Designed miniproteins, single chains. Designs and how they scored, part 45

Each design is a single chain, and the fold is of that chain. pLDDT is the mean over its residues in the fold that is shown.

## One batch from the design tools (miniprotein)

Design m1645
Fold by ESMFold2-Fast:
Structure m1645 (fold): chain A 86 residues (1-86)
Amino acid sequence: SEKEKRELLRKAASLFTAGMLLYIAARIDLELGAPREEVLELLEEAAELLKEALKLAEEAGASEEDIEEIREQLRRVEEERRRVEE
């Protein structure tokens, strides 16, 4: 239904925004020399939120541009997490 699609898109957008805010927080903390463990926790939470946002966006039939934006941000978060883990 159209209502269900809109509800999924709103939830996806909210999760994407939350994930991006945590990713920004992780980058700030990393720049300021915060403990590695704290940065990793933020990046792991950001990745989980972005994965859920991607799933809901795909289920809702979001535009290819919107889906690719979520995928790109998820890739960046996962790459940063791998770098911090080393």
Scores: mean pLDDT 90

Design m1646
Fold by ESMFold2-Fast:
Structure m1646 (fold): chain A 80 residues (1-80)
Amino acid sequence: SLKDKILELLKEAGVSQEKLEEAERKLNTIDEEQDLQQILKVLESSDPSAETKLAAFEDMVRVIEFLRNSERPLSELFLL
């Protein structure tokens, strides 16, 4: 699967087990094949270092989460 390919690229780059488990949890929240394909493309084109591939993955996940979920109004943060 695309999720397995993404995790394998991160593992081959040397990403830690803790961060791989976090990445797997994040990938399991993404159901759109087009989003998974974009993550894979970005990782394949990034520097082979663990730090760079993990950063690219985390950036892509943040963008996808922003686009797929309604952002909570910032005003709600000030109602405390």
Scores: mean pLDDT 75

Design m1647
Fold by ESMFold2-Fast:
Structure m1647 (fold): chain A 94 residues (1-94)
Amino acid sequence: MDIEVETLATLAIIQLTEVKLYYKKKNDEEMAKEVEAILDRVSAAYEARDPEGFRQAAEDARKLAKKSEENGDYETARVIRRAAELLERAADLL
């Protein structure tokens, strides 16, 4: 059902938006910009009903999670990985 895709995408957007605000609060504009790019891709994929767009956003999110871990932000990395899993599940339903 479309409601399941919308729910998964919305939860991923909420989690990634919290991550973006966290990096903005830390004055880490580069990381905040990378989160924003992922959010823009998720929105575009949702509007286009594009499973490949969701999968690409999930891969970009996993790369960002690795960067967060390398910076010592282990909790933030976990949130980003959870968002990536939600995005892949949304793609599988399209």
Scores: mean pLDDT 87

Design m1648
Fold by ESMFold2-Fast:
Structure m1648 (fold): chain A 63 residues (1-63)
Amino acid sequence: HMEEHARRAARLVVEAGTAYQNGDYERAAKLFREAAEHAERAGMPPEFVQSLRDAAEELEKKA
C-alpha cells in the first residue's frame, strides 16, 4: 500500500540514503528515524520499522 505515511516513509528512506552518500551521517540518522515513525503509522511490518531504527542508531555512532 502507498498510503500517505507509507509514501512519506519511502521518500524519507531515499533522502536518508542521499545524506549517507554525502557523508552527512547526522542528517541520515534523523531521516531514518522520521521514516521509521511514518512506517509504523502506516502499519508496515515491525521488522521493517526496527531495521530503520537500527540504521539510524548505527549512523548516530558515526556522526
Scores: mean pLDDT 85

Design m1649
Fold by ESMFold2-Fast:
Structure m1649 (fold): chain A 60 residues (1-60)
Amino acid sequence: LDKAVEALKQGNYEEAVKILEEEIKKNPTARSYALLGEAYFKLGEDEKAEQYFAEANRLS
């Protein structure tokens, strides 16, 4: 999660997606889904962002 957060802060959204997808495969959490939604939103993938934010809300 910390590496994904750093990638997001630096504007490396594609790298953040890669890190978060690997994290979710091993240990899915509301936080990891929320961060993945943010990364997709920053990439202009609004529909994917909404889907992942919904999953984060469901898990919280």
Scores: mean pLDDT 83

Design m1650
Fold by ESMFold2-Fast:
Structure m1650 (fold): chain A 55 residues (1-55)
Amino acid sequence: MLSAEEAREKTEEAARKAPDVYSALEAGAKIAKESDEEGKKAVEEATFEQASRIA
């Protein structure tokens, strides 16, 4: 299970490579499923921020 730090970094990396908001959200959801509660929150924050930048 991913730590909050690992989940956040993987989500940011995936979002940077994502061509659109949908791809970024999908990647974040996959990472969140592998994360604990703190990791899920980190994924939500990172995904929202990166998705806003892509959109």
Scores: mean pLDDT 70

Design m1651
Fold by ESMFold2-Fast:
Structure m1651 (fold): chain A 64 residues (1-64)
Amino acid sequence: DAAASRAELDALLAELERALAAGDWERAQKLIDEMVALLGRARLSSDERHALLARAGAVVRAAK
């Protein structure tokens, strides 16, 4: 279900933002790995995948 996959990815991205804000790099890495695995299984459009990856990359860069 594309909607469920998007909801899971949004939740993982929110957890990633929290982990990075807390300086918990170990948790952040696990969340990134989980998002990558979910993207490989998700029935998302190319545009949705691109937007989510761009947002994840921006969150990681902002943590530096």
Scores: mean pLDDT 73

Design m1652
Fold by ESMFold2-Fast:
Structure m1652 (fold): chain A 55 residues (1-55)
Amino acid sequence: APDLAELLKLVRSLSPEERAKAVAKAREILKKKGEATPDNLNEALRAALEELGVL
């Protein structure tokens, strides 16, 4: 699985619209996980990108 740095690089390659959607979705998933740990951030961002069809 890609690490957080690789996921952030991928997010930066997206259009502004797709980037905004990815960040919004990742924040929603992160809120459901409860803690803003690096591991939870990685999982939330990856899940958001998968839902958008980027991963």
Scores: mean pLDDT 77

Design m1653
Fold by ESMFold2-Fast:
Structure m1653 (fold): chain A 74 residues (1-74)
Amino acid sequence: MREELLEEADVAVLLIHGATLLNIGKRTKDKELYEEAIKTFEEALKRARQVGNDDLAKAAETLIKEAKELYEKL
């Protein structure tokens, strides 16, 4: 129970971190921040799948898609 809760919290922290990088990247138009956000969301997706949390996995997939679409416009 405790370890499972900590693993879910780690995924949530990665999603928040990635979203922060993406928001800064949108404002600064910095490709490196988009690339780091995408990597962070991909790590969150892997961990969400390992934990078996489908909601967190879908959130990560949606954010990866959004970040990639924004990156392609740079």
Scores: mean pLDDT 81

Design m1654
Fold by ESMFold2-Fast:
Structure m1654 (fold): chain A 101 residues (1-101)
Amino acid sequence: KVEEAEELVRRGEELEEQERYAEAARLYAEAAELYLEAGDLERALEALARALAAALRSGLISEEEAEEIRELLIKAREALKEGNEEKAKELLREALALLKA
């Protein structure tokens, strides 16, 4: 799972270099889902942040939607710093669900 997620992140980076932000966002979101399944919450958070930035840049989501997701990612980062992995996981899953809506 982690190797698959890492490959998706690399492909997303290549798509970003080509300014194919909508496709990059999709791959980063898929990578985040795989990292969440693997329990790698820090990498899931990073993948979601990249997916959010790419989705916003491509016009797939509004600035208002991006703000809601950004707040969830901030709270997830705080939960991880506090050692509350279950809370972080819940927040990251919520962020992913909004991003995929």
Scores: mean pLDDT 87

Design m1655
Fold by ESMFold2-Fast:
Structure m1655 (fold): chain A 85 residues (1-85)
Amino acid sequence: LVEKLTPMEVAILLAIERLGGEASAREIARELGKSQSTVSKHLKRLEKLGLVESRRVGRTTIYSLTEEGRRALLERLRAEAAAAA
């Protein structure tokens, strides 16, 4: 379909980048001012798309930005910059 990512998914990828490239759903939710439940649903879709990877650290799941996720984020940011110019 024409659009690959929702605005919420772009915001999640940007939040992970700002948090150093990896974060928990709770940390992302705090960064975005959203519920952890909302963020977790979008993170699962992003993981299925290969844009984030997950690993468990104790009882916490940490999500890391993949090379594909970083590329998708940069593509979206460039499109926004082009619209402003």
Scores: mean pLDDT 79

Design m1656
Fold by ESMFold2-Fast:
Structure m1656 (fold): chain A 81 residues (1-81)
Amino acid sequence: MLTPEEQQLLLRIQDLMNEVSDILEAGRAAGRLTPEQVARFRKLLDEIRELAEKLSDPVLREQILATVDAMEAEADRLAAA
């Protein structure tokens, strides 16, 4: 079972993931990401990775990191466009 601390970490990760998703949606709508959006995106991913490292469940950590890696790959494509 998830501890209350782990639940709080997951809620914070979800909030950061929502901000990342908003940036990706803006990038898709514009056909590109601006340098400012890329910089903000990178900082959000770093925070998500740091929070995920604090999770005791290795399966949950791996799921979050895999999702973050997929989002990063899409952002790289939008930044190159």
Scores: mean pLDDT 83

Design m1657
Fold by ESMFold2-Fast:
Structure m1657 (fold): chain A 92 residues (1-92)
Amino acid sequence: GAEAVQGIVEAMDAAKESGAKLSVEVEGDRLTVDVEGAGERAIQAFREAARAARRAGLEARLEIEGSSVTLTVGGLSPAELTAIALHVIGLN
């Protein structure tokens, strides 16, 4: 739902603000966010995003290795994916 989308967006923003490298990939209903150089605030935001996604009934996997983070979320609607994509390209 909206809470899961908001959590993902906030985690991506935290990564960008920390100067981390961020890449986003969408395949079908699945979103993958890869982050390199994430600070602790960004890592915490991704942990919260994964929990919000799971609470919304979505499939969420979070992998953390040092400052590298991969978040994968499945079961997103086209509207949810569009909202995340528009945020990634800077249209909010």
Scores: mean pLDDT 82

Design m1658
Fold by ESMFold2-Fast:
Structure m1658 (fold): chain A 117 residues (1-117)
Amino acid sequence: MLAERVAQIRAGLAADRTELELDAEGLITRISFSRDPARLDAFAAFHEGYVAGMRARGTAAEVALAAAEQERIIAEAFREVAAAEPDPAGREALLRAAEIEERTAEALRALAEEARA
């Protein structure tokens, strides 16, 4: 749910931490993000590894599509939190996190098409 992802991101900002948790299927169960824009490179690298890992283990199309939808919802949550962020640097970091999540969703949709072939 969008509201749950917004709450997770806000909690991460309040705690000044970046955390990502996956279930046994590789779907994101928890996400939180710090105000530190220096974490963006690590955040992008994690998402690149996440897609590569799904590809390497032959993830089913349905699971890849479910992951893509979660990434899309998380991107919307980052944009919603960014709209309320008073610090310009923090707002820019949240918007860049949303862009990373959108690119990840697109990559996962492409992976799902490969898995159907």
Scores: mean pLDDT 76

Design m1659
Fold by ESMFold2-Fast:
Structure m1659 (fold): chain A 56 residues (1-56)
Amino acid sequence: KEEEKEKLLEKARKLVEKIVDIIRKLVKTEEEREKVRKILEKIGPFIEKLLEKLLK
C-alpha cells in the first residue's frame, strides 16, 4: 500500500539523518562530507524505486 510505503520511507529518511550525524564525526574534511551527502541524496530515490520493485 502506498501509504505504508511512504511511512517506511519516512522512517528511512530519519535513519539516514542519524547516520549522517555519525559520519560527520568520522570524516576529516568538508569535501568528504559533501561526497557522503550527495550519495545519501542519491540513495533516497533509489531506495524508493527498489521498494516498489521488491514489494511487487
Scores: mean pLDDT 69

Design m1660
Fold by ESMFold2-Fast:
Structure m1660 (fold): chain A 119 residues (1-119)
Amino acid sequence: MLEEVEAALREAEARGADGLLINVLDPELARELGERFGARLGELGITAVFIGDAEAARAGAEAAAAQGAPAIAVDARTGAQAIALADAVVARLRELGVRELVGAGSGAANVAEARRAAA
């Protein structure tokens, strides 16, 4: 997970992406990810989007926000639910100025890729 988020963050920075989509199921790991990457995301102006288990997504978003990142939590317990919510989430993110998304982890990467292909 950490290596996947590090790789996705480098890709987001290289592409000038506005958002990083992180699929999380574990609240402790999500918090660690928010704490570790939040400051860098804030410096880059990249919105941290934590999607997955409600408690994990909230923990990650709160930790990232505490480090200075704009952050959003999305409850989606399965990849199918994450994909179904992706259109509404991406539409809202575009209203907030987040246009380009990079995904970290398998589920999040698929959602970000599908949305990019649809643009």
Scores: mean pLDDT 70

Design m1661
Fold by ESMFold2-Fast:
Structure m1661 (fold): chain A 60 residues (1-60)
Amino acid sequence: STIDAQRILQLARAGDLEALLEILKSQGVVMTPEQVERLRRLIREDPLAAAVFALELASK
């Protein structure tokens, strides 16, 4: 299975943390509370970095 990098970027740019977390969970990504908080901050401050971080987590 592959994760859609374009969709991840779109969700990060939209600021939709909840949808982004759900898509990562559907791909079997297990996140620590610290990783969730980092993703939340990156979405607000740097959506591109948020997308990269999410894709790194999904690479396993």
Scores: mean pLDDT 81

Design m1662
Fold by ESMFold2-Fast:
Structure m1662 (fold): chain A 58 residues (1-58)
Amino acid sequence: MEEVKEKIRKAAVELAKSLPLDVARALLEHEARIASEKYGIDEEELLKAGEEAIREAL
């Protein structure tokens, strides 16, 4: 659980630093959906974790 959220946070920050913010968010949404399906975690929780990480890194 925590491990998956941490991976999403790290991926979100790397995407936001490497790509335009709108593209980074689109990829984050895709990764959150895939992770949600694989691990049974709420997609909304993963998206919030990623968005919080991006906000902290900005």
Scores: mean pLDDT 80

Design m1663
Fold by ESMFold2-Fast:
Structure m1663 (fold): chain A 70 residues (1-70)
Amino acid sequence: GEERELILREIALRLEIIGLEFEIELLKEEIEKNKDNPEKVKELKKEIEELKKRIEELEKELKEIETKIK
């Protein structure tokens, strides 16, 4: 039973990472639209850095799960 739970968790983590990567791309587009507002650009860059940190945490968990499935 546990193998299926690990596979479902792997799929969930991969989907969350993809979603966060798309969110980062949308925030980059918002930075381009707001280049004349340095304060807004700084806020958007901070949000991107928080999302990148979350992706790194999820990628670490994904690697641990992939090691267990092999």
Scores: mean pLDDT 85

Design m1664
Fold by ESMFold2-Fast:
Structure m1664 (fold): chain A 87 residues (1-87)
Amino acid sequence: MEIVVEIKGKLTLESVKRLAQELMALEIKHHIKIKVRAPDLTEEQKEILKKYGIELTDEKPDLVIDASDIEKDPQVAVDKIREHLGL
C-alpha cells in the first residue's frame, strides 16, 4: 500500500522532526509506503524526512494536509493518513 501526502505550507524544524518520526512509525507498523510532496519545506527539512526513510516526490497527492494542523499536533497527519487508508 502506498500514499502520496502533500504538506501545504511551512513547518518549523522541530515539527518536521516529530512528523518524520510519526510517519516512520506508521510505515513500520502498517507496512505502508508514505511519499511526501512538500514544496514549502527547506532543503534541511527535506533531508530530515529522508533520514527517517520518508521518500520525497513530485507526484500528484492522494491527500493534502495543511502545515498549520501539523504545527499544532503532528499526530493530525497520522490520523488523516490512517482515515484515508481505512486503518
Scores: mean pLDDT 87

Design m1665
Fold by ESMFold2-Fast:
Structure m1665 (fold): chain A 68 residues (1-68)
Amino acid sequence: MSLEERVEKLIEEAKKKIDAAKTPQEMLDVTRQTLAEILADPEFTQEEKFRIARELHEYFEKKLAEAA
């Protein structure tokens, strides 16, 4: 699997976990845990970490707005 494919798969899986969360707190916990795992991964560049973090944060905000 290429790094690009890995990034896409990780974002998709994280979004699925956020979608499965039933409360804003669960959505936040999933987002924080996923970001912590990404930040700890030495294979990702700073640019890729930033891109993943941005996409997950935007998706979290969108889902949080839908839950309000």
Scores: mean pLDDT 78

Design m1666
Fold by ESMFold2-Fast:
Structure m1666 (fold): chain A 79 residues (1-79)
Amino acid sequence: KKEDEEIVKKRLEARQDMLEAARYAENGDFEKAKKLLTEIKEKYKDLPNVVSSADYMLKALEDKEKAIELAKRVIKEFE
C-alpha cells in the first residue's frame, strides 16, 4: 500500500498550513487562524486526520483559553 507523490506533497503542505494556523491562534490572532483553518478543511478534505485537527481547533476558537492551549499542543506535535 503505497503513498503516491501527490499525497505526500499534500501531507507536507497540510502540516505547514496547520503549523501556521496554530501559530496565529497561539499569538491571539484568532481571525487569521479561523480563516486559515477553514481553508485547510476545504483544501485537504481528502485527508481526514487534517480535517479533524482543523475542525477541533476551529471549535476551540470559541474559547480563547482552549484555543491557545490546543495551538501550543499542535505546534509542539509538529515541531
Scores: mean pLDDT 76

Design m1667
Fold by ESMFold2-Fast:
Structure m1667 (fold): chain A 68 residues (1-68)
Amino acid sequence: ASCTLTVKNLDEVTLSCSGTITLTLPDGTTITSTGTLTTTLDQLLNGSLMIDGQEVDITSLADNITVS
């Protein structure tokens, strides 16, 4: 995967990664998407992130997001 980190200020930190994005939930359920993962600090604080332009709620996730 290819990742780009853009920092404008502490509230405008953006991470963009392209490839296969996998989210693992606490119950072992896996959600996989192909494309681009984009998140900001504000989105992380609100418990969400963007995968291929789709907002995903991460507040109940126990495991980290994987990009490959």
Scores: mean pLDDT 59

Design m1668
Fold by ESMFold2-Fast:
Structure m1668 (fold): chain A 70 residues (1-70)
Amino acid sequence: AQAHFDRAVEAIEAGDDEAAVRHATEALRAIEDPVKRAQLETALALYAISLGRTETAKAIAEAGNKLDAE
């Protein structure tokens, strides 16, 4: 779980949008607590936005919202 979070952050910083979305989705999927999942989703999306990765941020938010609906 933590490894996917760390990989998502690294991918966002490197500009690897595909890897960032993949690892962020796996990190979110591993969290069973909806509140903690929402917190992680928000943190990753805001970080991506801060680096100008708007599409990555949008994809991360969409992945989190789908998991919350499950």
Scores: mean pLDDT 77

Design m1669
Fold by ESMFold2-Fast:
Structure m1669 (fold): chain A 68 residues (1-68)
Amino acid sequence: QKKKEQELILRLIGLELRKIGLEIELEKLKAQDQSNPQVAAEIARLQSEIKKLDKEIAKLKEQLKKLQ
């Protein structure tokens, strides 16, 4: 059980760091002219990736709760 908890925690940290990186990129794009369709499309892609990461993080947090 302890080993599984440590593995889940390390994986969660990795996903959270990835999400922070994408959020920083999203902030940079939001500082640009959002009336530009290329900028708007890139913002939409980053938001989609962040949403996917949020789902994965939520799953791992549920698994961690089950082990505690």
Scores: mean pLDDT 81

Design m1670
Fold by ESMFold2-Fast:
Structure m1670 (fold): chain A 68 residues (1-68)
Amino acid sequence: SMEDLKKEIEKLAKEFEELMRTRKVSPEQAMELSHYIMEAERALKNGDVEKAKEYIEKARKILEQMKA
């Protein structure tokens, strides 16, 4: 649902903030992750569920790379 996607974006943003506080991260990766989170939120506000899912997956992949 749209509400589930909103919660997932909020969770990604929280994990990103925690990672930035606890680890030294690449500025390039941080900017890319931030961009995908913003695009996911924008897509969700526009009712574009497919776009929101696409950007959530891209954000998740960058977050996983940052943790590795």
Scores: mean pLDDT 84

Design m1671
Fold by ESMFold2-Fast:
Structure m1671 (fold): chain A 53 residues (1-53)
Amino acid sequence: DDLKRGAVDAYVQAVKDGADPESVAKTIRRALLDRGVSREEAERVIEEAKSRL
């Protein structure tokens, strides 16, 4: 799923660039919800992204 993969990559890159992890997670969650992803799926994407750090 290109949308979810892009969200994971964006989280990892932003955190590596020095962004606050919780602020990035909030931004990505809102972006996914705006695109019709469920809250539960958005949380799974964020957990996957956290596991890659």
Scores: mean pLDDT 82

Design m1672
Fold by ESMFold2-Fast:
Structure m1672 (fold): chain A 93 residues (1-93)
Amino acid sequence: NQSELDELLREFRQIVEQLRHLLNPGELAEIEKLNAILDQLRKQGADPSQIQLAEDRRIGGLALMLYSRAFNDSQSVRERGNRFLELVDELFS
């Protein structure tokens, strides 16, 4: 169900970006490297599908890093992160 995945990705991207302040410098550096790869793909004229896949992988990586921080105070973010990673793994792996 692509429409459900698209909605989840949109909502989760917003949550993930709001939580970036919880990442340590090493995790931030890895996300910056992924952002650089995504920007390079765009500049090289990669297909929209390749750009979307790279973006989904970037968000998945960020979600995994945030999940590993153990959000003790936010069960809803943890549940959404887990579900998102399951969907990304199932559809793109």
Scores: mean pLDDT 62

Design m1673
Fold by ESMFold2-Fast:
Structure m1673 (fold): chain A 70 residues (1-70)
Amino acid sequence: VVSEEEARERIREEASKEEDPEVAEEALEFGLELLDEILKKNGKITEEDLEAILGAVRSLIDNAKLLKEK
């Protein structure tokens, strides 16, 4: 089990690795939205849930960069 505070911090850290502020903000919002959805459904977050969120954040960053280069 991961604390909500720790999960939010790790999501923020992952999103902040992106240099484009628009992409970083979108990735942060997406990650926090996924966290909120999991907490709403399960009332807690596991390490597996957090890893899934971080993976989704990374995928969003990759996809957003591709869309901006179009």
Scores: mean pLDDT 77

Design m1674
Fold by ESMFold2-Fast:
Structure m1674 (fold): chain A 70 residues (1-70)
Amino acid sequence: MSEEEARKIIENAEKGIEEAKKNKDLTTLLVALHELQELLEEMKRAGLSEELIKRVEELIKEVKEIISTL
């Protein structure tokens, strides 16, 4: 996985999460959480930048907070 590829995946995930939050789509949020957790493990294994890793960790935290309020 490249940093450019990871950045595009993160950007698309951010947009999807925003829409799912507006629609209170718990199923989509749970799927996104699982996919982001898998992405984080893959990014750490691939040795991607701390900036990108931190961005995914923050996004996982945000999704968990959204789910907890539904």
Scores: mean pLDDT 84

Design m1675
Fold by ESMFold2-Fast:
Structure m1675 (fold): chain A 70 residues (1-70)
Amino acid sequence: SAEEVQKKIEATEEEIELLKKKKEEAIEWMKKNNVPQEEIDEVEKAADKRIEELEKKKKELEEELEKLKK
């Protein structure tokens, strides 16, 4: 149903926001502790890949929701 898809979109959005906050916190901690920039870049890249995967999942769910509204 459209409601079930909407709930999945909301859950995915919450995961994205939580991951973004954890990414910012991790990078700030690393900067304060003088972690090499190359290591910070690797952590950022890994987090961005996971965010991209969740954004793709959200997009697929949004496309499914639009089909149900047709």
Scores: mean pLDDT 85

Design m1676
Fold by ESMFold2-Fast:
Structure m1676 (fold): chain A 86 residues (1-86)
Amino acid sequence: DEERERAAALAALAAAGAAAKEVLSPEKAAPLLELLAEAAAAVEAGDWERAAALEEELARLLKEVATDEQVRRILAAARAAAEAAW
């Protein structure tokens, strides 16, 4: 179900953004929030290839700007939101 898959992806991206704002400084969060917004727009447009590429870039940027603990918190929030939206 593409609608459910889209809802789960959007919920995960929104939760990741909220968690990033809580655990990161505004300066470190800003580029992540920009990429998250671009990924959400790609998901809404049904452009899954672009969404996947942006998610890969988000993962790389997150490792560069965040501690292992902060990465774990952000990913846990995203996963919980995605599971709730299934």
Scores: mean pLDDT 84

Design m1677
Fold by ESMFold2-Fast:
Structure m1677 (fold): chain A 76 residues (1-76)
Amino acid sequence: SEEAKKREKIKELEEKLKEAKEKGDLEKAKELIEELLRVGLELALREEFPDAPEAELRALLAEAEAEREAVREASA
C-alpha cells in the first residue's frame, strides 16, 4: 500500500537523519528534515482521505505546501 511505502520511506529518512546528526552534517540534516515533513504530510493526507485518488491528494499536498510558504513569507 502507499501508506506502507511512505512509512518505509520515513524509516529510511530517520536512519539517514540519525547518521547526519552523528556526523554533524547540518546541511544534510536540514534536507532530511524537510523530506520527512513532506512525506509525513503525504501520509497524513492519505490517512485523512483514504479513498481519494492519488492525483487529488497530490493537488491537496501542493496547496498545503503553497499555504506553508505563504505563512512563512507573512511571518518573515
Scores: mean pLDDT 73

Design m1678
Fold by ESMFold2-Fast:
Structure m1678 (fold): chain A 58 residues (1-58)
Amino acid sequence: GREKALEYLREGARAFNAGDYEKALEYLEKALEYAKDDPALRASIEQAKETVRREQER
């Protein structure tokens, strides 16, 4: 549920801050899997994935 999705979202943020964009995307994909019934949280996670992808291209 939501609690596990937030846990993975935090781990994704940690990986992103460490410069590990590949690992960040893996955690964000797991967060989406646990946020199936929360459209607002899913939108936030998709925004986070887009941010990681943009930084990965630099």
Scores: mean pLDDT 83

Design m1679
Fold by ESMFold2-Fast:
Structure m1679 (fold): chain A 68 residues (1-68)
Amino acid sequence: GAAAELAAAEAYLRSNPDFEVRRVGDDTLVATNKGSVTSLIGAALRLIGDFPELEVTISGDTITVRAK
């Protein structure tokens, strides 16, 4: 379910120290990229591909991941 995918997405993002990851409420993750823009886009595309029950949005240096 979306909650399990959100937990897996959080673990994925936290596995890379280039991202500062925080949870906002029960359904949203915010990951701020300290690396390259290519790393940001690559991570976002991976999240979109691997977690179909999550909405993934890029804004500036930030990936927002939200449970549907």
Scores: mean pLDDT 83

Design m1681
Fold by ESMFold2-Fast:
Structure m1681 (fold): chain A 74 residues (1-74)
Amino acid sequence: DRARVAQGLRDLAKVHLANGDEVQAYFYLAVAYLAAGDYKGAIEYAQKALELDPDNVGAQFVLKRAEEGLRKAE
């Protein structure tokens, strides 16, 4: 269930934000948006994670997948 997975990732992102871990929070939000098929949201939050940590391999991967999804959805 994509909605349940996306909700779990958003809840996890809130916990990381409360603990001051913005990189992980933005990464989990990017994954949640990607899982929901919201490619623009996934790109936005993956870019925010990369602004804080350019070497975050997970955020780089989510950005690439979201850009490919957006290109095919036009």
Scores: mean pLDDT 80

